# Ledger of designs, part 10: designed miniproteins, single chains, continued (4)

Each design is a single chain, and the fold is of that chain. pLDDT is the mean over its residues in the fold that is shown.

## One batch from the design tools (miniprotein)

Design m12336
Fold by ESMFold2-Fast:
Structure m12336 (fold): chain A 84 residues (1-84)
Amino acid sequence: SLTPKQKEAIELARKALKLIEEGKWEEALKLVKEAVKLYIEAGDYDGALVIIETSIELARKKGGEELVKELEKLKKEVEELMKK
């Protein structure tokens, strides 16, 4: 079963992807960061990476190159947290 934090993260991730589709880059980045934080707090680092990578792919497709750069930085930060 999903934890309450994972459920909230999924809802925020869904809203973030819609904002990326709409070209609302700054609002989308804020929600991706919030979703990633909730995934990490739940110990779900794979969920955090999946939403970042999905957001990068969609942002690149939509021409959000600055958002892509910010999401790649966020991905690196999450990967560093996964190290022992």
Scores: mean pLDDT 88

Design m12337
Fold by ESMFold2-Fast:
Structure m12337 (fold): chain A 74 residues (1-74)
Amino acid sequence: SKAEEYFQKGSVAYARKDYEKAIEYFEKALAEGDNLPPFLEVEVYRLLGLAYAALGDFEKAQEYFDKALSLAPR
């Protein structure tokens, strides 16, 4: 799916420490809505949190970590 393609592109950018590009692709994955499976949505929020933290935006990082935790299995 396009959501999975965007997730993979974001993950590759993150691995290359291109955090701005990773954020762009992860936001595109989220924009696919119901085509993004819940388990990938949790992972996208986790990686967005990590990417924002790497850029020094700790407020945004915390917002995304909170979103990931709200969707994670209890």
Scores: mean pLDDT 85

Design m12338
Fold by ESMFold2-Fast:
Structure m12338 (fold): chain A 83 residues (1-83)
Amino acid sequence: MEEIIEKIEELLKKAGEAAKAGDYETAAKYLEEVAKLIEENREELAEYIKKEFPEVDPEEAVEKAIERVRELARKMRELAKKA
């Protein structure tokens, strides 16, 4: 579990660095990889959320995380078209 979170954090950092450099297309690709990683590990992440945040619906939290990351990736792709 911690290994998956570490990979997500690493990809998010790379996306942020790409965005700061004005490379919004690369930033979008890293964010899309984050969304796929969360989706592929949905079950493990839901179990982690249930343990750490028992007041939160784990399945809903994972779904919202995927949605938010994909939404951010779409925004980065729109910025890439404008740049």
Scores: mean pLDDT 81

Design m12339
Fold by ESMFold2-Fast:
Structure m12339 (fold): chain A 66 residues (1-66)
Amino acid sequence: MEEIIKELEEKAKKGDAEAWVKLAGLYLQEGKFEKAIEYAEKAIELGEGEIKELAEKIKEFALKLL
């Protein structure tokens, strides 16, 4: 799990919006809603289409659960 998060973080830093969405979803599942919102916002900034829509949904759910 830790290795997967680190790999996703490296991809996200290189501008991979999909990696930001995956990180946001992972933190949402762990109940870390504040981090889920932060990473979803980053995915919204960098993403388009399906990736952006998914990130917006993750942010909305995390905000309601916070």
Scores: mean pLDDT 81

Design m12340
Fold by ESMFold2-Fast:
Parts: C-alpha cells; structure tokens; sequence
Structure m12340 (fold): chain A 100 residues (1-100)
C-alpha cells in the first residue's frame, strides 16, 4: 500500500503541473499495485478516480469513463469520506459522457 500511495502523490504532482501523460503513468502503476494488494480497497477506488481525472484532462473521455465506473464500483457507500469521492466520480462520469 505505501508504494501505491507514493505513486498517487507523484501522479497528483504531475497532474498539478499539467503533465497529464506523466500523471497517467503514475496513476496506472498505483492502480496496478493497489489492486494487487486489495482490489476492493479505498486506495484502489481513489487511484481509479485520479486516473479518470487525468484521462479526462488529456481528452481521452472513453478511458476516463471506464476509470470513473471502476472507482464507483469500489467506493463504500457507508463511508461519508468515500461518498464525497463517489459523488465526484459520478459527476465527472456524467460530464465525460457529454463529451462523447
């Protein structure tokens, strides 16, 4: 889990700088590691949300939609913190679908 969290931080830094290709690479590796440790973890859900956001900014709306759907499937609706992230993923999913 620690390495996946480190990769998420590096991806978020690249994302903030507008380097979406670099952000995508970090987020894809974070997803891979998070799923390997626990495919149902909140960390995997967060990694998919961030990956979807990076694809959206790059204009890859189909991959953004796939990533947002995966995040929504993994978020725990009984968690208020995860409910906020799930709402963000659902809103971003709807916007990405309008772009297609």
Amino acid sequence: MDKARELLKKGEEAYKQGNYDEAIKYFEEAVRLAEKEDPKSPLAARAYLLLGQAYFEKGDYEKAIESYRKALDLFDPSSLEEAVLAIQAAVNLAIAREKL
Scores: mean pLDDT 83

Design m12342
Fold by ESMFold2-Fast:
Structure m12342 (fold): chain A 86 residues (1-86)
Amino acid sequence: SLERVLEEYRRAVIEGARAVVDDLVAQTKDPELAEKLRKVFDELIEKGDYEGLELVLWTALVGRAAGLDPDTIAEEIVKLAEEKLK
């Protein structure tokens, strides 16, 4: 059913975004940035903002491909997520 496929997709997006956030939090040397990243991620989950969670995944993918450091990627994710949650 479409409902099952959508539920599986949403779970995969949440799991993927969580893995990205956990990895960036583990790599960052900035505790305030880590806290902001966790906060925006939690807010996206609470609001069911799957588009925002997809943005987290896409930003990490593009940033890593471009050779950006974890802190730069985390800062961009926080900036984009905060604008979306506005």
Scores: mean pLDDT 87

Design m12343
Fold by ESMFold2-Fast:
Structure m12343 (fold): chain A 72 residues (1-72)
Amino acid sequence: AEEALRRALGEALEAARRAYEAALGDEARREELLALVAEADARVAEALAAGDLEAAAEALREAGRRLAELAA
């Protein structure tokens, strides 16, 4: 469970970095990126508060997918 969470976190962070690079100089894309990160943070925090590491990992995987789409 923890290993899956660590992997999902690493993938989400890499996707966020790529999305941020793609958003440099684009205010609308930066706003979308920040909104997506805030939404993901809230979902992960809720899952972690409930002790649900699988739900936290799934929230991170979903965030990573959406961030990768934003970077494309």
Scores: mean pLDDT 80

Design m12344
Fold by ESMFold2-Fast:
Structure m12344 (fold): chain A 82 residues (1-82)
Amino acid sequence: ATLEEVVELLREAGYEARIEDGKVVVEINGKKYVLPDATVKQRMYFDHVLSIPLTKEEAERLGLTALEEVYDTVYEILKKYL
């Protein structure tokens, strides 16, 4: 998925999202989160399609531990389109 597609999905879910310095930025409850690059986002998408959940260790390595809520939201959106 493109950065623009990820931003659109997050906005459809009711989040404030934008592209900043080639990265997706999302604000949830007044806190700013910077999402992974396109490669890591593709991996997240692939893991949803394959029903392979990220392990806690993998999520920590990707900097996604603080983004579990965003990950789950993206999964539910993608699941509706699959």
Scores: mean pLDDT 56

Design m12345
Fold by ESMFold2-Fast:
Structure m12345 (fold): chain A 60 residues (1-60)
Amino acid sequence: MHVPTDADQVAALLPLLESPDPALRELAARRIVEVGTPEQIEAALAALRDPEGREALRAA
């Protein structure tokens, strides 16, 4: 049984950054910054293709 980690939480929130709802994108970005390590946040920024999602994560 896999215990959820901060990395699992970040991975679960990444698809929400692709949401057409800007409020949901901002919520997801804020949560990722709250629970993610600097390394996980950098990896997420590198993986994101959508400039709007990337900006939301950087702004959080």
Scores: mean pLDDT 72

Design m12346
Fold by ESMFold2-Fast:
Structure m12346 (fold): chain A 74 residues (1-74)
Amino acid sequence: SPVDELLAMLQETLDWLLAHGRPVTPAEADALVAQLERIARENYGLSDEEVEAFRTRARGLVDAYMARQAALAA
């Protein structure tokens, strides 16, 4: 599904940043999610319900990434 494709793109981007020692700030992560949400609406023509499903799952991925990043810094 387009939602799964966008989530995979987000996950790959976050994994790449972590692997290359480029930790993301919360503001940078929020900007990335906002850009993908715009792509979902403008390029894929996703409904409000599909965009909300993406947003909810994307927040979960970002939160997990931030927790992992913090653990690596400790």
Scores: mean pLDDT 83

Design m12347
Fold by ESMFold2-Fast:
Structure m12347 (fold): chain A 80 residues (1-80)
Amino acid sequence: MEAAERLAEIAEEQARAAERAAASDAPDAALRAGVAAGLAGIALGVARTLGASEEALERLREAVERARRAAEEAEARARA
C-alpha cells in the first residue's frame, strides 16, 4: 500500500529529526523535538485510518516511540 509506505517513511524521518533536535543544546530543541513527535503521531493516525498493513503500522509505532523519547529527553534538558 503506497500511502502507508510513504507515511512510515515520513514518521521515520520525523523520528530522526526529533533525535537530532534532542541531541542539540539549542534553546528551541524541545519545541523542535515536540513538533517532530507530533508529526510522527499524525502519520500513524492517518495510516490506521487507511487500514495500513501490520508491517507498516509496526514501523510507524516504532518511529512514534523514538520521536516521543527524543521529545521527552529534550524537554527534560530544557527544565534542567
Scores: mean pLDDT 85

Design m12348
Fold by ESMFold2-Fast:
Structure m12348 (fold): chain A 72 residues (1-72)
Amino acid sequence: VDLAAMAARTRELGRKQAAELEAKGLKEAAKLILEHAEKVAELIEAGDFAAYKAYLAEKEPELKEALKAYEA
C-alpha cells in the first residue's frame, strides 16, 4: 500500500466535494470538508493507524452535525 498515493487520493476527493459545496454557496461547509480531508491525509501519510481510527470516530459525528447546520 502506497500511503502517499492514498493521502493524495484523499486530498483529491476532499477538493472535489468542497468544490461542489462551494458551487452551492456553502463556503463554510466546503472549508470543513477541506480541513477534514487534509487531516485524514496527514494521518495516512504518518502511518499512524490508531490515531487515524480515533480521529474518524471522534470527528465524523462532529463533521456530520456541522454540515447538517448548512443543509437547513
Scores: mean pLDDT 76

Design m12349
Fold by ESMFold2-Fast:
Structure m12349 (fold): chain A 67 residues (1-67)
Amino acid sequence: SREELARELAEEVARREGLSPADAATLVAGAVRFAASLPADTTEEELREALEPALRVAARTLRARAA
């Protein structure tokens, strides 16, 4: 499902950016909520194109605030 894909993408970005478990959970929840809000005809490619850059920015913002 697109929500499952969003979770997997967010978990991978969180791991790559070295987020805490709490920040990783925040990133995952945000990604899943965003995916659920998209039109039913949204493709996996469209979801990846929208989420991957946004997740990188969000993860780095969370990490910077923790420092």
Scores: mean pLDDT 81

Design m12350
Fold by ESMFold2-Fast:
Structure m12350 (fold): chain A 60 residues (1-60)
Amino acid sequence: SESEKIRQEVDEILYDYFKGKISKEEAIKRLKELLEQAQKVGDTDLANYLKQLIEYIEKE
């Protein structure tokens, strides 16, 4: 499903971020793009999860 693909991309972004392959700013940018995709497919639970995750990373 589209939601499953978004979840896989979230995992890859987080992996790259924690491995130091991408910056915090790049990770947030990519997560915001996935948030827009989650909203377009109507997955409200995934969209809410991504909003919380973005806020958490931004505060660190």
Scores: mean pLDDT 88

Design m12351
Fold by ESMFold2-Fast:
Structure m12351 (fold): chain A 68 residues (1-68)
Amino acid sequence: SEAIEHHNKGVELIEKGENLEEAIEHFEKALKLEKEYLEKHEEELSVEEYVGLKLRIIGLELDIELIK
């Protein structure tokens, strides 16, 4: 998943203590992709998939807010 790849890259950058701006950009890209997936597939998602996706979106939004 492109969203997971961007999230993992952001985490890697934070763990290295390098380039917080680039880490934020990766989290923002992951957030955009997860939101686009929700918008396109909301009616097709199981309750478990919907809840999991919403929790990932909320987590990304909180992480971005906390590191900005």
Scores: mean pLDDT 83

Design m12352
Fold by ESMFold2-Fast:
Structure m12352 (fold): chain A 96 residues (1-96)
Amino acid sequence: NPLEEALKKVEDLIKLNEELLERLEKGVPMEEIKEWLRKKKETSDEVDRKFLDGIIESIERVERGEITREQLIESLRALIEILKEKKEELLKKLNS
């Protein structure tokens, strides 16, 4: 079922971004977060790998001083909210 597959994908993305947000808020070093993300890439499909690469690049932008850790945290909170709205939309379609 394509809707059930899409729902699982959105739920997995919410979980990943919430786990990333928790690490950022707890002040986990950026290098440790990147290592955790690189490890996740080893078992990820092509779509997830591209998403994880985007997150790693955002962390590297913080390390280069191009954005702040606080700006990255705010962006992740906004993304999680969007993903939760998408989850509710998919759940409504599955129950229709």
Scores: mean pLDDT 85

Design m12353
Fold by ESMFold2-Fast:
Structure m12353 (fold): chain A 69 residues (1-69)
Amino acid sequence: MEPSPAARAAREAAELFAKTLGLSDQEIKEIADNAERSAERALQYVAEQRAAGKPIEGAPATYRGKTSA
């Protein structure tokens, strides 16, 4: 399987954070795996929305949907 750069970045960030919390290797792995899977799902959703020509919903508010100028 080929993790995307974003999914890999999410995994690495989660591992570093979990290590800072002093978690066990197994807990670190679970958190990292969840972060990677969540990032992959988000990327798939974004790709599908872009292919359909629709805006991404549920994203952090970019100013694009609110501003008129």
Scores: mean pLDDT 69

Design m12354
Fold by ESMFold2-Fast:
Structure m12354 (fold): chain A 58 residues (1-58)
Amino acid sequence: ADAAIESDDGAEILAALARRALAAGDPERARALLADMRTSFPDDPRVAPTAAEIEAAL
């Protein structure tokens, strides 16, 4: 629980969930998770390339 409070982990968790949604054939969930990741972590340098990777798979 306490280890999970680092903000950097949040973006990685959302990215992992978005990738799982794509693997499950749920592009709407993947898009929602990408939007949440972009809104919650706008200054994370990993967000833009990860979002582009997932959007290319949509």
Scores: mean pLDDT 73

Design m12355
Fold by ESMFold2-Fast:
Structure m12355 (fold): chain A 71 residues (1-71)
Amino acid sequence: MSMEEIDEEMIEQAKRLIERAEELLKDPNASSRELLAATTSALLFSGPDKELKERARKLAEEAEKIIEEKK
């Protein structure tokens, strides 16, 4: 198994990145780049936790919709 220490750090980072992504989704002034960066990072760090990964994936889907609307 992966080092539990690394998984814990990744999960903590994923939670912070998910919170950041949720705030950016609520901000009408957030750039498409900021939304993509936050949601992509959240998805990467959520790998060890299926629930967090699912949350990050849903945020990425919402970000894609917002980016499409800004075209």
Scores: mean pLDDT 76

Design m12356
Fold by ESMFold2-Fast:
Structure m12356 (fold): chain A 91 residues (1-91)
Amino acid sequence: MEKLQAEIDLAMVLMGLSVLRNHPMEPEEATRLAERVARLAREAAPRLSPEELRRLAEAFREAARAAEAQGATEAAELLRETARELEARAE
């Protein structure tokens, strides 16, 4: 059950990051979505392999670049911070 929940959480995180990359949204909406995906990623992280953590960190960095390009500076910073945390856990 726990492993299945982590896989579901990971899928939800990846979907949220895809929305952040591909859909224009207001900075406040981007920040709320970034907060939700960061929380889910942190909850799933202890159950992820180092390779999964590295791939997830890269997805967060891509979403951060998209958020910054749209002027969602707070969301971009939160996404970059989460990417650094995930990368550190992969070591």
Scores: mean pLDDT 84

Design m12357
Fold by ESMFold2-Fast:
Structure m12357 (fold): chain A 80 residues (1-80)
Amino acid sequence: ELEEGIETLERQAARETDPRLRGELLRARGELYDQLGEYEKAAEYYDEAAKLFEEAGDLEAAEEARKKAEEARKKAEELK
């Protein structure tokens, strides 16, 4: 079910050209990967979302996405 959600977001992101909305789709994809325990992928998507939010001029959303990426990376580092 979570993987199906990721596929849906990937298809939406491929069609979306607005950097703000693309950032939101990537952030949501990162959240789904985080719930799947794929923390490295989650961090990558959060970082990409942060860059898109910066390009859109939404510095607060970019900062929030970077915090989520940092949290995901910490979880990945704790994996055996």
Scores: mean pLDDT 78

Design m12358
Fold by ESMFold2-Fast:
Structure m12358 (fold): chain A 70 residues (1-70)
Amino acid sequence: AEEARQKALEAGAAGKPRYTVYKYAGDSAEQAGLRDVAASAYTVAAFEAQKEGNKELADEYRKRAEELRK
């Protein structure tokens, strides 16, 4: 069960950029009112977006994370 779930998450990440998964995690945490968790998720999303060469999305996610930490 655990192995199948982990493999499905890896397969999903293979079809979409990894920053997409972390962005959704940030969006969900923000909707739940978990500002610190959302900020951390957006920070990771920014890092992954930068790693994939998408500087515009990296800057957007970084700014959102900073706003949530205030």
Scores: mean pLDDT 72

Design m12359
Fold by ESMFold2-Fast:
Structure m12359 (fold): chain A 97 residues (1-97)
Amino acid sequence: HHMSEEEFEAEVLAALAIMYAALARKSPDDEVQLEMIEKAKQLADEVEKISKNPELVKRVYQAVAEAARTAAEHSTNPEIRQKLEELAKELDEKAKK
């Protein structure tokens, strides 16, 4: 289909955010998981700034929030777990707006 350059850019950034979130789940190291989720959040924040589609923005934040919660549940490092739980909370709040 035909879309605006802005819409296309938002969709590409959204796909990248979801990809980083998915890769975090496969990473063997808690620190790498946290880094991947932080990158996914930065990309999701960029989607929010560019996109005029609120459904796309909500979907991206929800996907990254879910990845953060899953990573937190499987984290063996208490400090990293706490950071992942806080990221999940922030992302859930952004998905509501």
Scores: mean pLDDT 84

Design m12360
Fold by ESMFold2-Fast:
Structure m12360 (fold): chain A 78 residues (1-78)
Amino acid sequence: PAADEAQARALLETAKRHIELGKKYLEKGDYDKAIEHFERALAYVDEAERLLGRVTPEAESLRKEAQKLLDIAKKKKE
């Protein structure tokens, strides 16, 4: 439905914002905040995919980026 697609789009845009905020914190060495933002981005991508009932290329790309950055942030936190 159009409403689910609009909501999924909004969730993916929110995920993008969290990825960008996480990158900013990662750049500044604030690994705890970077981790929090990347985890939030993954949660929004998951919700968007559930609403759509399918994996889209955009959602897959964002999930892979957020997961890669989350792994980096966790390694740097140690």
Scores: mean pLDDT 87

Design m12361
Fold by ESMFold2-Fast:
Structure m12361 (fold): chain A 42 residues (1-42)
Amino acid sequence: SDKLNQLHIRMMGHLWRSFQGDYEESFEKAMELAKEATELMK
Protein backbone atom coordinates (compact mmCIF):
# COMPACT_ATOMS: atom_id res chain seq x y z
CA SER A 1 0.00 0.00 0.00
CA ASP A 2 1.30 3.40 -1.00
CA LYS A 3 -1.11 5.26 1.29
CA LEU A 4 1.63 7.16 3.12
CA ASN A 5 3.25 8.26 -0.15
CA GLN A 6 -0.12 9.34 -1.55
CA LEU A 7 -0.86 11.35 1.61
CA HIS A 8 2.53 13.05 1.32
CA ILE A 9 1.90 14.00 -2.32
CA ARG A 10 -1.57 15.35 -1.52
CA MET A 11 -0.20 17.32 1.43
CA MET A 12 2.46 18.92 -0.78
CA GLY A 13 -0.16 19.80 -3.39
CA HIS A 14 -2.38 21.53 -0.84
CA LEU A 15 0.58 23.45 0.61
CA TRP A 16 1.62 24.58 -2.87
CA ARG A 17 -1.89 25.86 -3.59
CA SER A 18 -2.00 27.74 -0.28
CA PHE A 19 1.20 29.60 -1.23
CA GLN A 20 0.03 30.44 -4.77
CA GLY A 21 -3.39 31.84 -3.88
CA ASP A 22 -6.00 32.69 -1.30
CA TYR A 23 -6.53 29.10 -0.21
CA GLU A 24 -6.68 28.97 3.60
CA GLU A 25 -8.70 25.74 3.33
CA SER A 26 -5.89 24.10 1.35
CA PHE A 27 -3.40 24.95 4.10
CA GLU A 28 -5.69 23.52 6.78
CA LYS A 29 -6.18 20.37 4.71
CA ALA A 30 -2.41 19.98 4.34
CA MET A 31 -2.06 20.21 8.12
CA GLU A 32 -4.68 17.49 8.60
CA LEU A 33 -2.93 15.22 6.11
CA ALA A 34 0.40 15.83 7.87
CA LYS A 35 -1.14 14.65 11.14
CA GLU A 36 -2.57 11.55 9.45
CA ALA A 37 0.84 10.74 7.94
CA THR A 38 2.49 11.18 11.36
CA GLU A 39 0.04 8.68 12.88
CA LEU A 40 0.87 6.17 10.13
CA MET A 41 4.58 6.55 10.95
CA LYS A 42 4.07 5.53 14.59
Scores: mean pLDDT 71

Design m12362
Fold by ESMFold2-Fast:
Structure m12362 (fold): chain A 96 residues (1-96)
Amino acid sequence: MKEKLEKQLKGLEEAASLVDEAIRYIENGDMEKAIELLEKALQVLKEAGADPSLIGAVENMLKGAREAKTKEEAIIYASLALIAVAVGITNVRNKL
């Protein structure tokens, strides 16, 4: 149990860092690099065994960021994904 939760926590923290970095690339107009980082964050969550509902929520938010017509809309979707991952981190820490 503890080893599985520690793996999930590490993956969630790595994904949060990647999403935060992606937001900076969106702010600088580098959408290609931002999308690459967001997709890597989703892969990290899947490999860490994060909750399927959290993975689904982040995947939908990532799709919203990719389909965004404005920089501001892309930042909103990426920020929502970061919040979802942060809630996931808190939930895992409370179980440790």
Scores: mean pLDDT 84

Design m12363
Fold by ESMFold2-Fast:
Structure m12363 (fold): chain A 86 residues (1-86)
Amino acid sequence: SMNEEIEELLKWAEEHSANEAEKKKITDYLNQKLKETKNKTIQEQLRAFHNRWSSKLKYEDFKKVVERIKAKLNEYEALKELYKEK
């Protein structure tokens, strides 16, 4: 799931002490997920973070942004699971 992929992404970034090249890899991943998602609220959130990141986001701020995306994805997946039988 996207939520699990985001968790793996955060762990990977921490393990590798993400430098500029690795931040770009994470940004590319987020862009891909933004294209794949059909939930407009999550899509808007991801787009806002991408725009901020492309300007001048430092790694520390970037980690916080990814954490917020993860929180929103957790909320979405929980709601989706509750309503998937409908």
Scores: mean pLDDT 57

Design m12364
Fold by ESMFold2-Fast:
Structure m12364 (fold): chain A 77 residues (1-77)
Amino acid sequence: MEELLELGKEAEELAKKLPQEEVEKLAEEAIKEILEPAFEKAKELAAAGKEEEAKKAAYEGMLEALKKLKEKLEEKV
């Protein structure tokens, strides 16, 4: 959780240096490429009764999506 918040802060600071349209595009790419597949997997795990694995998959997906967004933002700054 703490790591997720820290990455979010870092991404937000980088986003302030770019036009909003560019930030939205990069965020959309991270969501589609990483976050959506991770959440679909988490949903399937939860449906199978694997609640702990589902939560882990969702959390890891959020971390990877933020890391990818930060990387993309850094490339543009």
Scores: mean pLDDT 79

Design m12365
Fold by ESMFold2-Fast:
Structure m12365 (fold): chain A 70 residues (1-70)
Amino acid sequence: MEELLNDYKEQFEKEQKKADELRARYDAIVAKGEVTPEAEELRAQFEKEQAKADLYKHNYETLKKILEEK
């Protein structure tokens, strides 16, 4: 069970890093003063990765709570 808890933590950290990288790429495009379809696609991508990170974080918190109840 601790293995699954650690897996969820690693997964949300990994997905959060992906979201951060995509957001940085989006910010670089909009910093040029351009809002392009490519920028909007990139925004959709980091929102998707952020949602995955949030899901794994919720799974982590849920499992942690269950383990605290033994």
Scores: mean pLDDT 78

Design m12366
Fold by ESMFold2-Fast:
Structure m12366 (fold): chain A 92 residues (1-92)
Amino acid sequence: SLAEARKALDEKDYEEAIKYAEEALKEEGEDNVTALTLLGKAYFGLEKYEEAVEYYEKVLELAPNNELARKNLGEAYEKLGDYKKAKEVLEK
């Protein structure tokens, strides 16, 4: 399901990407950083920025040095208009 989630995300089928990434979390564990990252990207693509923030924050809790997740989290905060949080995330 992780490969299917990546393919759906590439095709911009964000709802299908969420379905497969959630399946991957059930199969591989709730702390699967790749599946959580794909969920964050899919919710961002759907313009569900609050949900995208939740998944990227969980990625950074599990992988604090993941610069791509930090960048994506900053972009999600910018989309929410929370420029202070965006700046705080991007300065770390």
Scores: mean pLDDT 85

Design m12367
Fold by ESMFold2-Fast:
Structure m12367 (fold): chain A 73 residues (1-73)
Amino acid sequence: AFPEAKYSEEQIVEAAKLLIEKKSPEAAAQEIYRRYGDPSEVNKLAGPIGEIANEHGTLEEQLAAAQKIVEKA
C-alpha cells in the first residue's frame, strides 16, 4: 500500500474485530481469505491488520489497540 492510502473507518473496525476474535494477525488474515476470496476485498482488510501489527510490537499491545478501535465505533 502507498503511504498516502488511508483505510476507511469501517475497514479498520472490521480488521480490529477480526484481530480480537482470532488473537493473531495471521489467523485474522486467513479468515479474510476464507470469507471474501476476492483479492480486492482481501486487500481492503489485510492492510489495516498489517498497520495494527506493524505499529505495535507485542500481541497484547496489538489486541489493546484493536479493542480501542472497536470501542470508538
Scores: mean pLDDT 68

Design m12369
Fold by ESMFold2-Fast:
Structure m12369 (fold): chain A 85 residues (1-85)
Amino acid sequence: MDDLVKKISDTGIKSLKDGYIPDPKEVGKYAKLFHSKGVSPSLAYAASSGIIIAIKKGLISKKQALSLTADQYKQIGESILKSLS
């Protein structure tokens, strides 16, 4: 589980640094969902960016993305924000 969180985070960071812009509508949809689960808006948006990239690359399915816990989402978002700040 921790390894999957790390792989999603690392893949998202690399793609975002390469100038990839995931679809803001898709990111916003996932961010709203995880914000409702207790993730702060900035962390939810950052994590959702990484998740959309992971889904697009076939690293994780939409079903698996929706099964992630708020804590896992928070870890992904924190990793992405820290690496891009």
Scores: mean pLDDT 84

Design m12370
Fold by ESMFold2-Fast:
Structure m12370 (fold): chain A 88 residues (1-88)
Amino acid sequence: LEEEIRRLTEELEELERELTRLAEEVRADPSNREALRRLLETLRRAAELAIRLAELLKEMGKLTEEDVEAVRRHAEALIAAVEALAAA
């Protein structure tokens, strides 16, 4: 369990670095549809890992169900925002 959490955390950190770079590319050129597409794909992957990590932390008693729900809502909000931007 602890090793699984560490590996998920490492993967999430890598995705966060990628998200930061992609967000900067989108900010520099909002018409870059390829960057928007990659940002959305990376956000979805990060969301899946973040939710998985939150569920494991809840199993260990370190997070509450409310904390897990907050992670889900935050992920959904971010994905929806990027989807709206990509659709514009």
Scores: mean pLDDT 80

Design m12371
Fold by ESMFold2-Fast:
Structure m12371 (fold): chain A 71 residues (1-71)
Amino acid sequence: MTPEEALQQGIAALQAGDRETAVEYFKKAALEGDEEIRRQARVILTHLANEGTGEVAELAKKALEEIDKKF
């Protein structure tokens, strides 16, 4: 799976309501992708992190922390 494919799978998972799966795909896209893919994934993860309290928001916050630690 390429980083671009991971971004596409994340979007598909969001549309299907599989939000936890979507976070994992966006994290993969950001960690393995180029600057543009990483930027797109970060924007989506930031939106999910700001939805308030819950497992999805916490997973998105942790994903952003991992991305920021690497870059």
Scores: mean pLDDT 81

